# Designs tried in a protein design run: designed miniproteins, single chains, continued (5). Part 50

Each design is a single chain, and the fold is of that chain. pLDDT is the mean over its residues in the fold that is shown.

## One batch from the design tools (miniprotein)

Design m17711
Fold by ESMFold2-Fast:
Structure m17711 (fold): chain A 97 residues (1-97)
Amino acid sequence: LIPTPEQVARDAAEFLEGAAKEVEELAKKGDYRTIATSIVPALGLIAAYADFAGAREVAEIIRETAKKVGQHLDAGNYEEAAKTLREGAERVRELAA
């Protein structure tokens, strides 16, 4: 069963919130490689899945969020990366209402 766009929005928001917490915890541990090699690719996969489910606006928000997160990570700004993930989660959650 293909999930509804509203269900995809809820799942994506929960993922982005979880990713923000994981970025903060991994940054505290100095595990910057895991942030770059797991969290950023996972954002791309979720955006592709949202497109597949017809949740195009959700996919666009996730791709925009991933681009900004990547820019912050490249600059070493892990706090801003986590903040950007939480802002993305809020925007996506509004689409689930």
Scores: mean pLDDT 81

Design m17712
Fold by ESMFold2-Fast:
Structure m17712 (fold): chain A 66 residues (1-66)
Amino acid sequence: LTDEQKQEIVKIVSEATERIQEADKKGNKDEVEKVLKEAKSRLSKLGMTASLTYLRGQPQISVSPA
């Protein structure tokens, strides 16, 4: 991955994590799933996969090579 692609991954993860955390606070499980699917789709174009993890009770997206 280029440095530009790495920055794009960071941006995708950051934006999706914020949206997921807001949806989780509202108890909106459907929105959490929707945002995760969108993030996975965007990351797959960069050869990456994503999973949802919880850190200190807050959901976040973890990224790894596909």
Scores: mean pLDDT 79

Design m17713
Fold by ESMFold2-Fast:
Structure m17713 (fold): chain A 77 residues (1-77)
Amino acid sequence: MLSLAELKAQIAELEERGAAAIAAGDLKGAVEILRQILELTKQYVSQIPGLSAEERERADRTLKEGEEAIERMEEAA
């Protein structure tokens, strides 16, 4: 099981790789990396203790918006 620090580090590494893929014109690779970021972010959010109901709802909304954005990018690629 990944720690919060390990999850944060992996997300940062994937963000850099995603930016590089976009710069290289590899939209399919960028979409795949963004999906990996989304899954790790879900794990990260699930491990944060003491989130209020309002904070959890905001996190869930942001994750859903991220999923919808990735789906739109996949349709365009």
Scores: mean pLDDT 77

Design m17714
Fold by ESMFold2-Fast:
Structure m17714 (fold): chain A 65 residues (1-65)
Amino acid sequence: MRELVLAETAAKILAVAAGKKLTIERRDGVIHLTIEGGSAEAEELARQIEALFADRGYRVEVTVR
């Protein structure tokens, strides 16, 4: 849906602004997000992105490495 595309776009913008690499994969109704950087900033970014999708009712799993 349009809201999902907007959430994905916002997540990509946040990752670029933070200087982190973000990979988004959609599988069986779950959105899998991978953030590379393995730092406190990457973990905080992960929480922000997870909230962005959760507020819209999407199921999301975030991995930081």
Scores: mean pLDDT 76

Design m17715
Fold by ESMFold2-Fast:
Structure m17715 (fold): chain A 92 residues (1-92)
Amino acid sequence: SKAREEAIREFERGAEIARQLAEKHKDNPVARQALEGAAGSLEKAAEAVRNGDYRTAGIYLIAAMLLASTVPEAKEVLEEIRKAGRALDEAV
């Protein structure tokens, strides 16, 4: 479905932005670890959606949101997480 494809795209975009932001935070290990964790969770959420496991995708979305919310500069990551969440709800 369009919603499924949108959720995957937004999870993957969020992960890419989080990884790019983590690279800029080399001098802040706490922020870097949180952003790398958020990226990993978003990548796993996208994989879960591809496998039709929407429950697992939702769990990883929550994990990514929690981690990204600890970094003030992660506004764009949080925006992609919110878009992915809306698409995930539509895909179910």
Scores: mean pLDDT 87

Design m17716
Fold by ESMFold2-Fast:
Structure m17716 (fold): chain A 80 residues (1-80)
Amino acid sequence: SVEELRAQLEAQIAALQQQIDMLEENKKGLESLKPLTPELSDKEIEEVERQIQTLQDLIAAIRAALADDERAALLAERRA
């Protein structure tokens, strides 16, 4: 059902957010190593930041799709 699909997408958003939290924790670890290996740590931090941005963009896309689906459902209800 539409409600089950919505619940699955909400669960997916929660899972993606947990993955972002893990990557942010990894970034803190890399920042702690920066004084010892600045050039390598900077490259790894940049890669982690790119991964976080990709996951944030995916969450935004899922949220936008859910909002559009809700608007379509409300319009269909008003026409019935």
Scores: mean pLDDT 81

Design m17717
Fold by ESMFold2-Fast:
Structure m17717 (fold): chain A 79 residues (1-79)
Amino acid sequence: LREELRAAGLSDEEVERILEAVERGDIEEALKLFEEAIERVRPGFLAEAAAAGADPEEVRRLFEESFEEVKERIRKAGE
């Protein structure tokens, strides 16, 4: 989970807060913190992908799919 959160572009501080929420069993808070961090990362990720010549619609779709997988891992970590 930690490596996946870092790979998603989250800061060490954001990763720590999410992991602390998971450790407390507060999965709703962990998901909220993750969603807020993703909204921060999204513009930079899309800009870099566009600069590389990627299709903006395809990149947006793949971005959303990848982060839904991380959300599922957060949910499972509470089990």
Scores: mean pLDDT 76

Design m17718
Fold by ESMFold2-Fast:
Structure m17718 (fold): chain A 72 residues (1-72)
Amino acid sequence: SPEEIEQLHRERQEKLEELARQTTEEIKRVEEELKDAPDEVLLKKIRSVWVDWTQQVGKIMDEYIARLKAAK
């Protein structure tokens, strides 16, 4: 139904917004922890955070697509 599809859109948006907030907080934490570290060490750690973010976005989108298909 249209209401079910709208609910799926809202849940996806909320999950993506929460993930963005958590990722921003993690990057800030990493920057503080590695403030005096060489740039290469900082960049490598930030890259790992972005890889984790990409994987979590993929999971959210996969769940959303599967639920959207089931609702049709």
Scores: mean pLDDT 86

Design m17719
Fold by ESMFold2-Fast:
Structure m17719 (fold): chain A 89 residues (1-89)
Amino acid sequence: MTDEAISAMRRLLWDPERRELALELMEETEKEYGLKVTEEAVALALSHAGMDREKLRKILEKAAEIAKKRGRKTITDEDVEEAAKELGL
């Protein structure tokens, strides 16, 4: 777990709106890409994009591509960090 993921998770725990959005994004991503998303991964995505749904979708889409390319069935905080860096977010 990265330091960024730990900080993002702490923020998620204190914000019910971010928590609700996190659950929605995890379900949407699993349905669309067939990949699970860790809570740390979605918390980190929210840290990069805030509550901007368009930016969140772009980060998760790119993270899904990275995870699939690496042969994983789960999107992790490392995939989200790499996706955010590639997108300049």
Scores: mean pLDDT 78

Design m17720
Fold by ESMFold2-Fast:
Structure m17720 (fold): chain A 90 residues (1-90)
Amino acid sequence: MIIRVKPAREWVAANPGLTPEQQAELIELEARRTVLFIVKGLLEAAISFLEKYKDNPQWQKDIEETKKLLKEVDAEIAEVDGRIAQIRAS
């Protein structure tokens, strides 16, 4: 049997005005948002670490590539946040 996460169950019970489909989508979006924020934190930590060695030409490229990935993650977070707000407003 698939073990259900208790916090997710309690969250669903607290939002009875949403349809089951909206509840499922919102749970998925909240989970995705959490993962994206973890990835963002790791990328920011990586940039902070690499910035200590900013004068190394090899790591300048890695810093630029990591900053590009951070921008892509920020864009995905904005899209997820917009969709969550839309569902919650309905």
Scores: mean pLDDT 75

Design m17721
Fold by ESMFold2-Fast:
Order: sequence, then C-alpha cells, then structure tokens
Structure m17721 (fold): chain A 67 residues (1-67)
Amino acid sequence: MTEEEFERFVENLIKAIKEGNFVAGLAGLAEASKVLSKEQLEKLIERLEEEGAPKEIIDYGRKLLEK
C-alpha cells in the first residue's frame, strides 16, 4: 500500500467510525491487517486512538497486531 493509499484508507475509516458505523470500522481494520505491515497497522491504531475511536475498535486492532 502506498502512503497516499494508506492516508485515504485511514481518513475513510476514521470518518465511518465518527459517523457511528463501528461495523465498518472493525471490517476496515480486519482488511487493513491483511495488506498493511505491522508498523503501518500500529500507526493506523495510534491515529484511531488520537481521533477518539471506541475502546472496542482499539482492542480489536491490538489483537490484529499479535499475529
């Protein structure tokens, strides 16, 4: 994934979560874990945490990092 693709993905995921679509947030994290490096997935989770994502989404992301 390019940096531009990563940024667009992160922005879309944050928007969905802020709009209350937590199912899309969880699905987006699951899909990201298949294509992102461990470092990119960590950055995504950090940014979601900065943007105030629910604990359930952050906890799910942390589980994906344990691969």
Scores: mean pLDDT 76

Design m17722
Fold by ESMFold2-Fast:
Structure m17722 (fold): chain A 66 residues (1-66)
Amino acid sequence: MDGQKIYNDLSKMSKDEAEAMRAMMESVYELAIRTAEKRGDAKEAAQSRKDLAVVRKASDEALRSQ
C-alpha cells in the first residue's frame, strides 16, 4: 500500500471530498478484515489490517493539512 499516493490524492481534494474518500476506503478495508476473520483467513485479515493502518495514517495527515 502506497501511503504517499493516498496522501497526495486526498490533499488535492476539498476537505469534504477527502473525508468522504477516507470514509469509503476505511469501510472497504474494515469489511475485508471482517470477511477474512469470518473465513478464518488470518493472513488476509492481518494484511487488510496493515493496509487499513496505512490508509488511516495517510488520510489523517492529508486532512490535517487542509
Scores: mean pLDDT 81

Design m17723
Fold by ESMFold2-Fast:
Structure m17723 (fold): chain A 81 residues (1-81)
Amino acid sequence: MSEEEARAIAELLAEALKARGVKSVGIVTSSADSPLAQATKEALEAAGIKATVRVARTDEEALAAIEALRAEGHDVILDAR
């Protein structure tokens, strides 16, 4: 996935979530430098939505990250792995 493709997807997603009144999103990614995760965070924050990124490299880490984001009270959790 290119940075331009990631940004286009992220902007569409952020617009859809904003239209639905989402205020907080947790993002799970396999890498801190993921273009999709970074673009999604930036697009959500530009839309006025709080975004939190968690890095998970295994399915076990991803499950733990999802549980942590749910405990933090995020309205939506996205798996960007």
Scores: mean pLDDT 79

Design m17724
Fold by ESMFold2-Fast:
Structure m17724 (fold): chain A 68 residues (1-68)
Amino acid sequence: SEIDKILEELEKLVPEEALPYIKELREGIKNKDIDKVIDSLVKLSELAPEEALPLLEKLAELVEKYFS
């Protein structure tokens, strides 16, 4: 899926400290846990380098559509 491709690209760009939040985000999407998804996206936005921010924005749009 496009979400999986973006998450794979984020794993390459973010620091190791952010990897647990990518895992939580994957689990939140799989379980349709919107609170976990939002919390994980917030943490990723705090830890991600500037180069990753457009990918996070795209991911947030896709996730919003998925939960609609």
Scores: mean pLDDT 83

Design m17725
Fold by ESMFold2-Fast:
Structure m17725 (fold): chain A 72 residues (1-72)
Amino acid sequence: SIEDKIKEVEKKINELNKEHGRLVNRLYALQRAGAPAEEIARVQAEIDKVGEEISKLRDEYNKLKKEAGLPP
């Protein structure tokens, strides 16, 4: 059902938000430790990728809610 799809997308968004938070914490730890610029850049790229995935899932979530007649 569309309700099951909404719940699945919400679960994925929540899991990715937790991963995003972990990567941000890792980035700050690397910056404080004076890690190599290449290592910091790799973690930043991972953060950006996860952020893009969250954005796409939020668009899908909003589309599914609209199709189901649910409030924003």
Scores: mean pLDDT 88

Design m17726
Fold by ESMFold2-Fast:
Structure m17726 (fold): chain A 99 residues (1-99)
Amino acid sequence: AAAEERRLVLQFTAEALRLIGEIEQLRLLHRRGAPPAQIDAAVAAAVASIDRLQALRARAAPDADMTALIDRVFANLLAYAREVLPPEVVARLEAHVAA
């Protein structure tokens, strides 16, 4: 239904923006040479956002157009992470992407 689709779009948008912010925070922490504990905490936050986005994808599964949109944006967010984060941090994030 249109109301459910609108709810999914809003939840997806909020989680995508959160993940962008977490990738940006990781980029800044890495550039500043932040302590490992701060980087680990930021990775944990980004992983939690990845898990929530994947849960939204599962909820959207009957809607092929919504699932395709989620997959495209998620792929673009991971591509951005690969460009701005060190490979070891990217590997930690990608380990949580469902096969």
Scores: mean pLDDT 83

Design m17727
Fold by ESMFold2-Fast:
Structure m17727 (fold): chain A 85 residues (1-85)
Amino acid sequence: SALIEKAKELLKKVEELIRQIEEKVEAGDKKGALLLMSEAGSTLAEGYRMVKEISKTDPETAKELEKQLEEAWKRIQELARKVRE
């Protein structure tokens, strides 16, 4: 499915954004980190929309992708806590 392929590419983008956020946090670039977090949040929201659509035809793959999105969201929340404090 083209939608499943797009969802997987979106997850790769989220992982890349998380890595960039970690680098900004380590460098003390709070503003840069927050801007990347906003992009990561928007990208995750799109991922959840894709997963909802995938679940109509492939609920098993949708659950696997949702778990990966949830783990990415938890990592972003932890980084947001570190930046805000």
Scores: mean pLDDT 87

Design m17728
Fold by ESMFold2-Fast:
Structure m17728 (fold): chain A 98 residues (1-98)
Amino acid sequence: IPVEDLKTSDEVKMSAGNGLLRAEIEIDELRYALQQALDSGNKVAAELLTEALRLAEESKRFYEEVLTNDLSLEQMKSLLAEGRRLLAEAERLFEQAK
């Protein structure tokens, strides 16, 4: 669901909760992939995966901020959009590392 289509704080929080779960799965997959790249000496993949992990962890923090703070609907939507942008970039870098 696009951020602009979310009309209530409950809808934004539900989307942030889904984003948090997705970010946690991505972080676990990235940690595993990074360890494999380091163990195999694949420096190019290790660099991409390190940046992807950083972005996924930053995305997780934005989703957590939506869920834990007393924010306006506009502030929540802004944080949700940024969390989604960061996670998408992490996913792009992970695909590039494959």
Scores: mean pLDDT 90

Design m17729
Fold by ESMFold2-Fast:
Structure m17729 (fold): chain A 77 residues (1-77)
Amino acid sequence: MKEKIAELAALLPDPELAAAVERTLQYFVDNKADPETIKATLDAILDRLEASGRLTPEQVERLRKLGDEIVKELEKK
């Protein structure tokens, strides 16, 4: 799990944004947040990055796929 969060953060264009996202996702994992809450948070972050034009559509797709893997891993307990 931690490795997947780090991989997602590493794909982000801004080191400060990457650190903030990694910290936020790790906080949700450590506090056993519902998978639905984590999914909604990831979607909101990715939608914002897509709207900002900082990422190509291909990069956004890769990030969404990795986010889905994180959510699935959390659903397994």
Scores: mean pLDDT 75

Design m17730
Fold by ESMFold2-Fast:
Structure m17730 (fold): chain A 91 residues (1-91)
Amino acid sequence: ELKELSLKLLELLKEAEEMAKYYEEVLKNKEKAKELKETAEKLFNSLPELGRNKLSHLGEKAPLVVAKKVIKELEEKLKEAKEEAKKILEK
């Protein structure tokens, strides 16, 4: 399970990088590209901190819960970025 979640997280990070490039190169929005990339990196880097500080009470299960939370947040941010890009293209 943890291995599958790690692979999913890496896939989402790659999608975030691709969306950031799309915003920078196609939409010419460097600020939005930087924001998306920084948000993805911050969420990934928060994995050890969240496990220790907020989910320590879960013991051995803490890494799985933290990974699922980060995956969900990345999916939500990517969905927002994709919908925003579609709205720009529709206009």
Scores: mean pLDDT 68

Design m17731
Fold by ESMFold2-Fast:
Structure m17731 (fold): chain A 71 residues (1-71)
Amino acid sequence: SLAAKAAAHRAEAERLLAEARASTDPQEALGLLDQALKHLEQALKASPSEEEMQAVLALGREVRAERDRLL
């Protein structure tokens, strides 16, 4: 289902964000954050519900904030 695909991509993005935050290498962290953003893009394309869309957008803001801290 689209809901299951959206949730799976969001979960992977959350995992990648956690790995980026644990990394001591800024280049590695940026690569992980870029992967997280790609998963969030796929989640948005697959998201059928408002609640899932809001969850993906909230995580996207968090990933971008982390990326901005590293730049």
Scores: mean pLDDT 86

Design m17732
Fold by ESMFold2-Fast:
Structure m17732 (fold): chain A 94 residues (1-94)
Amino acid sequence: MEGERLAREAAEVGRARHDGEGARRALELANEGAEAGGSEETARGLARAGREAARGGVSNTEGSTEGAGAAIGGIGAAIEAALKSGLGIEAAAG
């Protein structure tokens, strides 16, 4: 529950700030969620947040390129955490 809420907040921060600071803040929130829960639900929430932020970056053109990169990085971290927890990549990414 809490992990999904933090993931959604991270995605909102990433979308609101199209610069490196916004992207970094989103990743910090995602990392806090992972550290607090370390659960399957948290990994899925982080993957969703990263995908949503990355999608926003693609839609918002030039100013969002740095934010999209950080969001994709967050997705990668969430997938890796899910794999270490015994989840498949599809479970984390989809």
Scores: mean pLDDT 50

Design m17733
Fold by ESMFold2-Fast:
Structure m17733 (fold): chain A 96 residues (1-96)
Amino acid sequence: SDLDQIEAAENAILTGLRTGDEAVFNAGLETLEALAKKYKVTSLLELLEYMRSRPLVTTDATTLEDALTVQVGKERALRFSMELGVLYLAAAVDSL
């Protein structure tokens, strides 16, 4: 399901940030980009482009929010969480 794809993408982004694996990180971003385009979450697309433009900073953070705070700063990490919530809601409504 699209919900399973969002969860898999979050896990891929966190794994990439924890390991420094750019391919895994980018695969997660590409999955979210496809879903953000499908559900018209344009604000998330802008954040994903910004995240892709930055060099990976490896972190020992155990949560995606903490890892993204290291990578893109607290304000963008919070905005990512909010936009991801919108994507989850859109995918959940589409599944009804």
Scores: mean pLDDT 87

Design m17734
Fold by ESMFold2-Fast:
Structure m17734 (fold): chain A 66 residues (1-66)
Amino acid sequence: APAISVEDAVKAIETLVKDYLPTLSKEEIREIADSAAKVLARTAPDEETAQKIMEAVKKKVDEILK
């Protein structure tokens, strides 16, 4: 499988969040994004990248939902 980068993970979650914006509440979107970010972090090549994915996704979701 291709190595997942922080940038690619953030873009995937941004697309997911935007797709759910007209259908789900902000709280439901946050829960789905957090779950998806955890799945993506598990596919990271190292623990540092996994932590960066989780942090970057959290910041991006907060910005989109504000």
Scores: mean pLDDT 79

Design m17735
Fold by ESMFold2-Fast:
Structure m17735 (fold): chain A 72 residues (1-72)
Amino acid sequence: PALSPEQQRRVAGVAWMLEQMGIDPKDLTAEQLKNGLAIFGGPRLNDAELESALNFLKTASMEEIRKLALGK
């Protein structure tokens, strides 16, 4: 199932914070994303939504992730 636009924006925000800490959003495991969402107050995702979020982060460009994270 596809993430909602709000879920995508919040996931992008957490991924951008991880990038600032030296963690490549393109190389995230499910466990790393789950932990990042918990630490940075991201959305509560079920397992199917988490899989969709990982796929989004792997397929989206860093510029797309940045624009969603920063609201531009």
Scores: mean pLDDT 78

Design m17736
Fold by ESMFold2-Fast:
Structure m17736 (fold): chain A 81 residues (1-81)
Amino acid sequence: SHSEIIKKAKELAREGKVDEAVKLLEEHKDDPDVLGIAAEALKAAYEASEEIFEKLLEKLKKIPVLRPVATLAERVRKERE
């Protein structure tokens, strides 16, 4: 289920299990909604801790298919209100 993948990605991100969250996203890199799943994981990481968010952001920037969402999240974070 798409919602189960989102839920798992968010839980891993919130727990600071960055490598496991990245692995889950890489396993689903061919999913047309993977950018949405990655965005939800980044949002959960940001809500949990800036350190977790920065670690996840750095690792996602190294994955070409996920780089667009990582770049957008980094821009939004710099301009957040």
Scores: mean pLDDT 82

Design m17737
Fold by ESMFold2-Fast:
Structure m17737 (fold): chain A 75 residues (1-75)
Amino acid sequence: SDEEVAALIAEAREAYRAGDLETAAVLLLQALQIDPESEAAWAELRRLFSLSDDPAEQRAFVARATARFAAQLAA
């Protein structure tokens, strides 16, 4: 639902403010699982993955967030 997607985006923003970037990414991926066309969730995810200027750090972060999200889907 739109309300559930909005709640996940709000939680992701709180995780970001707390410095928990991996939790923020996982929450945004959960929002996109519910609504793959959510422009708000895609915008926040792109912003989050662009925080590092180091491509190696960006790749490592994406890999960790994706692995954590995949583990949640398998549970």
Scores: mean pLDDT 78

Design m17738
Fold by ESMFold2-Fast:
Structure m17738 (fold): chain A 77 residues (1-77)
Amino acid sequence: SEEEIEELAEKLLKAHKEALEEQGMKFEVTEEAREIARELARAFLDGLAGKISREEFLEKQREAAKRLLEIAKKLME
């Protein structure tokens, strides 16, 4: 459900923020970052349900990582 996607996305963002803060970095939870996390959460759940392949999930995960890096780059400038 959409609620499950939102909950998973928030957990993913929290874990990511905590990991970065342990390294002494500050993580900004932007609307763009939340949207990327929701897309990744949806892909994860679709993968578990057999709606997408492992390869498709990995591709979406890579795309999400690239988009998150671009957001971080913008925040550094």
Scores: mean pLDDT 76

Design m17739
Fold by ESMFold2-Fast:
Structure m17739 (fold): chain A 74 residues (1-74)
Amino acid sequence: MQQQKQQLIQQAKKLVEQAKKYKKQGDNEKAAELYFEAASLLGQALGGDHPEVRKLTAEAEKLLGNDKMAQDIA
């Protein structure tokens, strides 16, 4: 079990690095996809409410531009 968690954390870190590269290239959709994958892996290892997981999810949502009438959906 412990090695499984360590592998998930390492994979998530690699995805974050790739997401940052795509973000710098202006490929926000691909970057967001990779941030969501990293958040999912970290959530499996650390729990979905962990600050790092929340940060990655928020970054992905921001990159996708959650501008679809967000003010009207509460």
Scores: mean pLDDT 75

Design m17740
Fold by ESMFold2-Fast:
Structure m17740 (fold): chain A 68 residues (1-68)
Amino acid sequence: MSLDELQERFGRLWAEFRAHGTPEQLAALDAQVQAVLAAIPPERLAELFSALTGVVEAGLAAVRAQQS
């Protein structure tokens, strides 16, 4: 997956999460995003966006599981 593909995927998942997540879930996701940003240097953009995408996908899967 290219960096542009990772950015597009991250943006789509993040928008969906913000539309359907509770304030508590959004706060928890923000904390996880900040932890990833602290752990991965910005020069490793592909790894950073891959990790961020994974965090958002996991959060969104949890939201969808609670709504089904």
Scores: mean pLDDT 74

Design m17741
Fold by ESMFold2-Fast:
Structure m17741 (fold): chain A 94 residues (1-94)
Amino acid sequence: KQAELEKLEQELAEAVANKAPLSKIKELIREIAKLEEASERETEIGLMTAELWTMKAKGDPDLPQRVKDLMLQLGVPEEEAEKWAAQVREELAK
């Protein structure tokens, strides 16, 4: 398991460095989560983080709205989710 985990972590790092498709990054995260016996919730958060990171790397203008949508999906109140979206909007403007 440890050697398998190290190989998947290296593959993930290489995929991220080479700007691989989000689908491949998500697949690697799922395999790592399975080996680490991560909870379904932890796996979902990891996949959401990968999506947001990919959008940020592309400078995607929809990133603030996607952050808000994902926070609402996680049960965060809309007012708090909008505050996070506003912060992301500010970061993208820099």
Scores: mean pLDDT 73

Design m17742
Fold by ESMFold2-Fast:
Structure m17742 (fold): chain A 86 residues (1-86)
Amino acid sequence: GVLQDVQDLIEQVRATKKYLEENKDNPELQAQLPLLKQAVEGALKQTEQLREKYKDDPEVQKALEELEKELEELLALIDEIEKEHS
């Protein structure tokens, strides 16, 4: 169901953030950051669409708010790493 799918995405975003923090000095990872940034921006847009679709479901809304926060934190981390290695 959608709630489980959103929770699974939250876990994937958290795992991605941890991987980036542990591997921020990896040149191959740094080369992939622009593509990852586009993917995260796409996921944020999809999250906004899901919030509209499930506006009457408070449990799904809460999970989507958490997903949006995790995605925004991932986007900020990508920007920090790019600035450090520009």
Scores: mean pLDDT 87

Design m17743
Fold by ESMFold2-Fast:
Structure m17743 (fold): chain A 93 residues (1-93)
Amino acid sequence: MKAKLIIKVNGKVVAEFEVEAGSTITVEFLDDGTLKVYVNGKLVAEVPVEEGDEIILKRNGKIVAKVTAKPGTRISFIAKEGETYEIEVIKPE
């Protein structure tokens, strides 16, 4: 029983994982130059991010959260069976 987690930067896939349904996904920015993605408290990805970048969470292709990156930004959710989650960092060009 699995969900899919996709990590993108400006529309490009940088990481893709299958995660067990019921897993806690946490996305966190602590102003160390990286957005950290955790599955059940285990670090699975680090993506370069700067304060002022946009972080977008999509569930099954629909935007469910959009936040501006600031120190202490944290998004957490439980993965559900058969769902696809996308975490995208949008950097100004």
Scores: mean pLDDT 82

Design m17744
Fold by ESMFold2-Fast:
Structure m17744 (fold): chain A 84 residues (1-84)
Amino acid sequence: MYQRSLLITAPSEEIARELAELAVKAARENGAEAHVHQMSPTTVAVTLTSDDEKALERAVEEIRRAAEELGAEVRSGPSIDAVL
């Protein structure tokens, strides 16, 4: 199982909520799973997991692009690979 972590800081609470919903949708559409934790009204932590690394990369890219278009800052956390 592959894992990616993103920290998203949005310019408003509304955009933070939109990006949280988009992250879940993007993950699902690309065959990954997203776990979203709202750290503050404008800061969202997203953890993405998948057994397919390319599906995970597509989901991350889609989320990053949307965040940048909405004026949000995206920071990548360390990648974790787990074999279960």
Scores: mean pLDDT 78

Design m17745
Fold by ESMFold2-Fast:
Structure m17745 (fold): chain A 89 residues (1-89)
Amino acid sequence: AAERLAELAEEGLRWVEENRENLAPESVEAYTEAARALLEGARSGRIREGVEEAVRIMAEALEKKTGVKVPEEKIEEAIASEIAAAEAL
């Protein structure tokens, strides 16, 4: 699980770097920070915390782009779903 999550996070970081000229700067920042949170969580054995941080980073980026607050209940549902997916890897 942790090794595969780290691999996916590293692949995500490489994809962002290879495509940074075709992405908005704010998208590059959000994707990079989220991928780093996942990678650090996987490497430190804190998968749940890494996933939670990544989901919250993406929710904050969405709020900044849309000007609309993401309901905390929906963030918590996304965190639970993504943790289950990450632990299944």
Scores: mean pLDDT 81

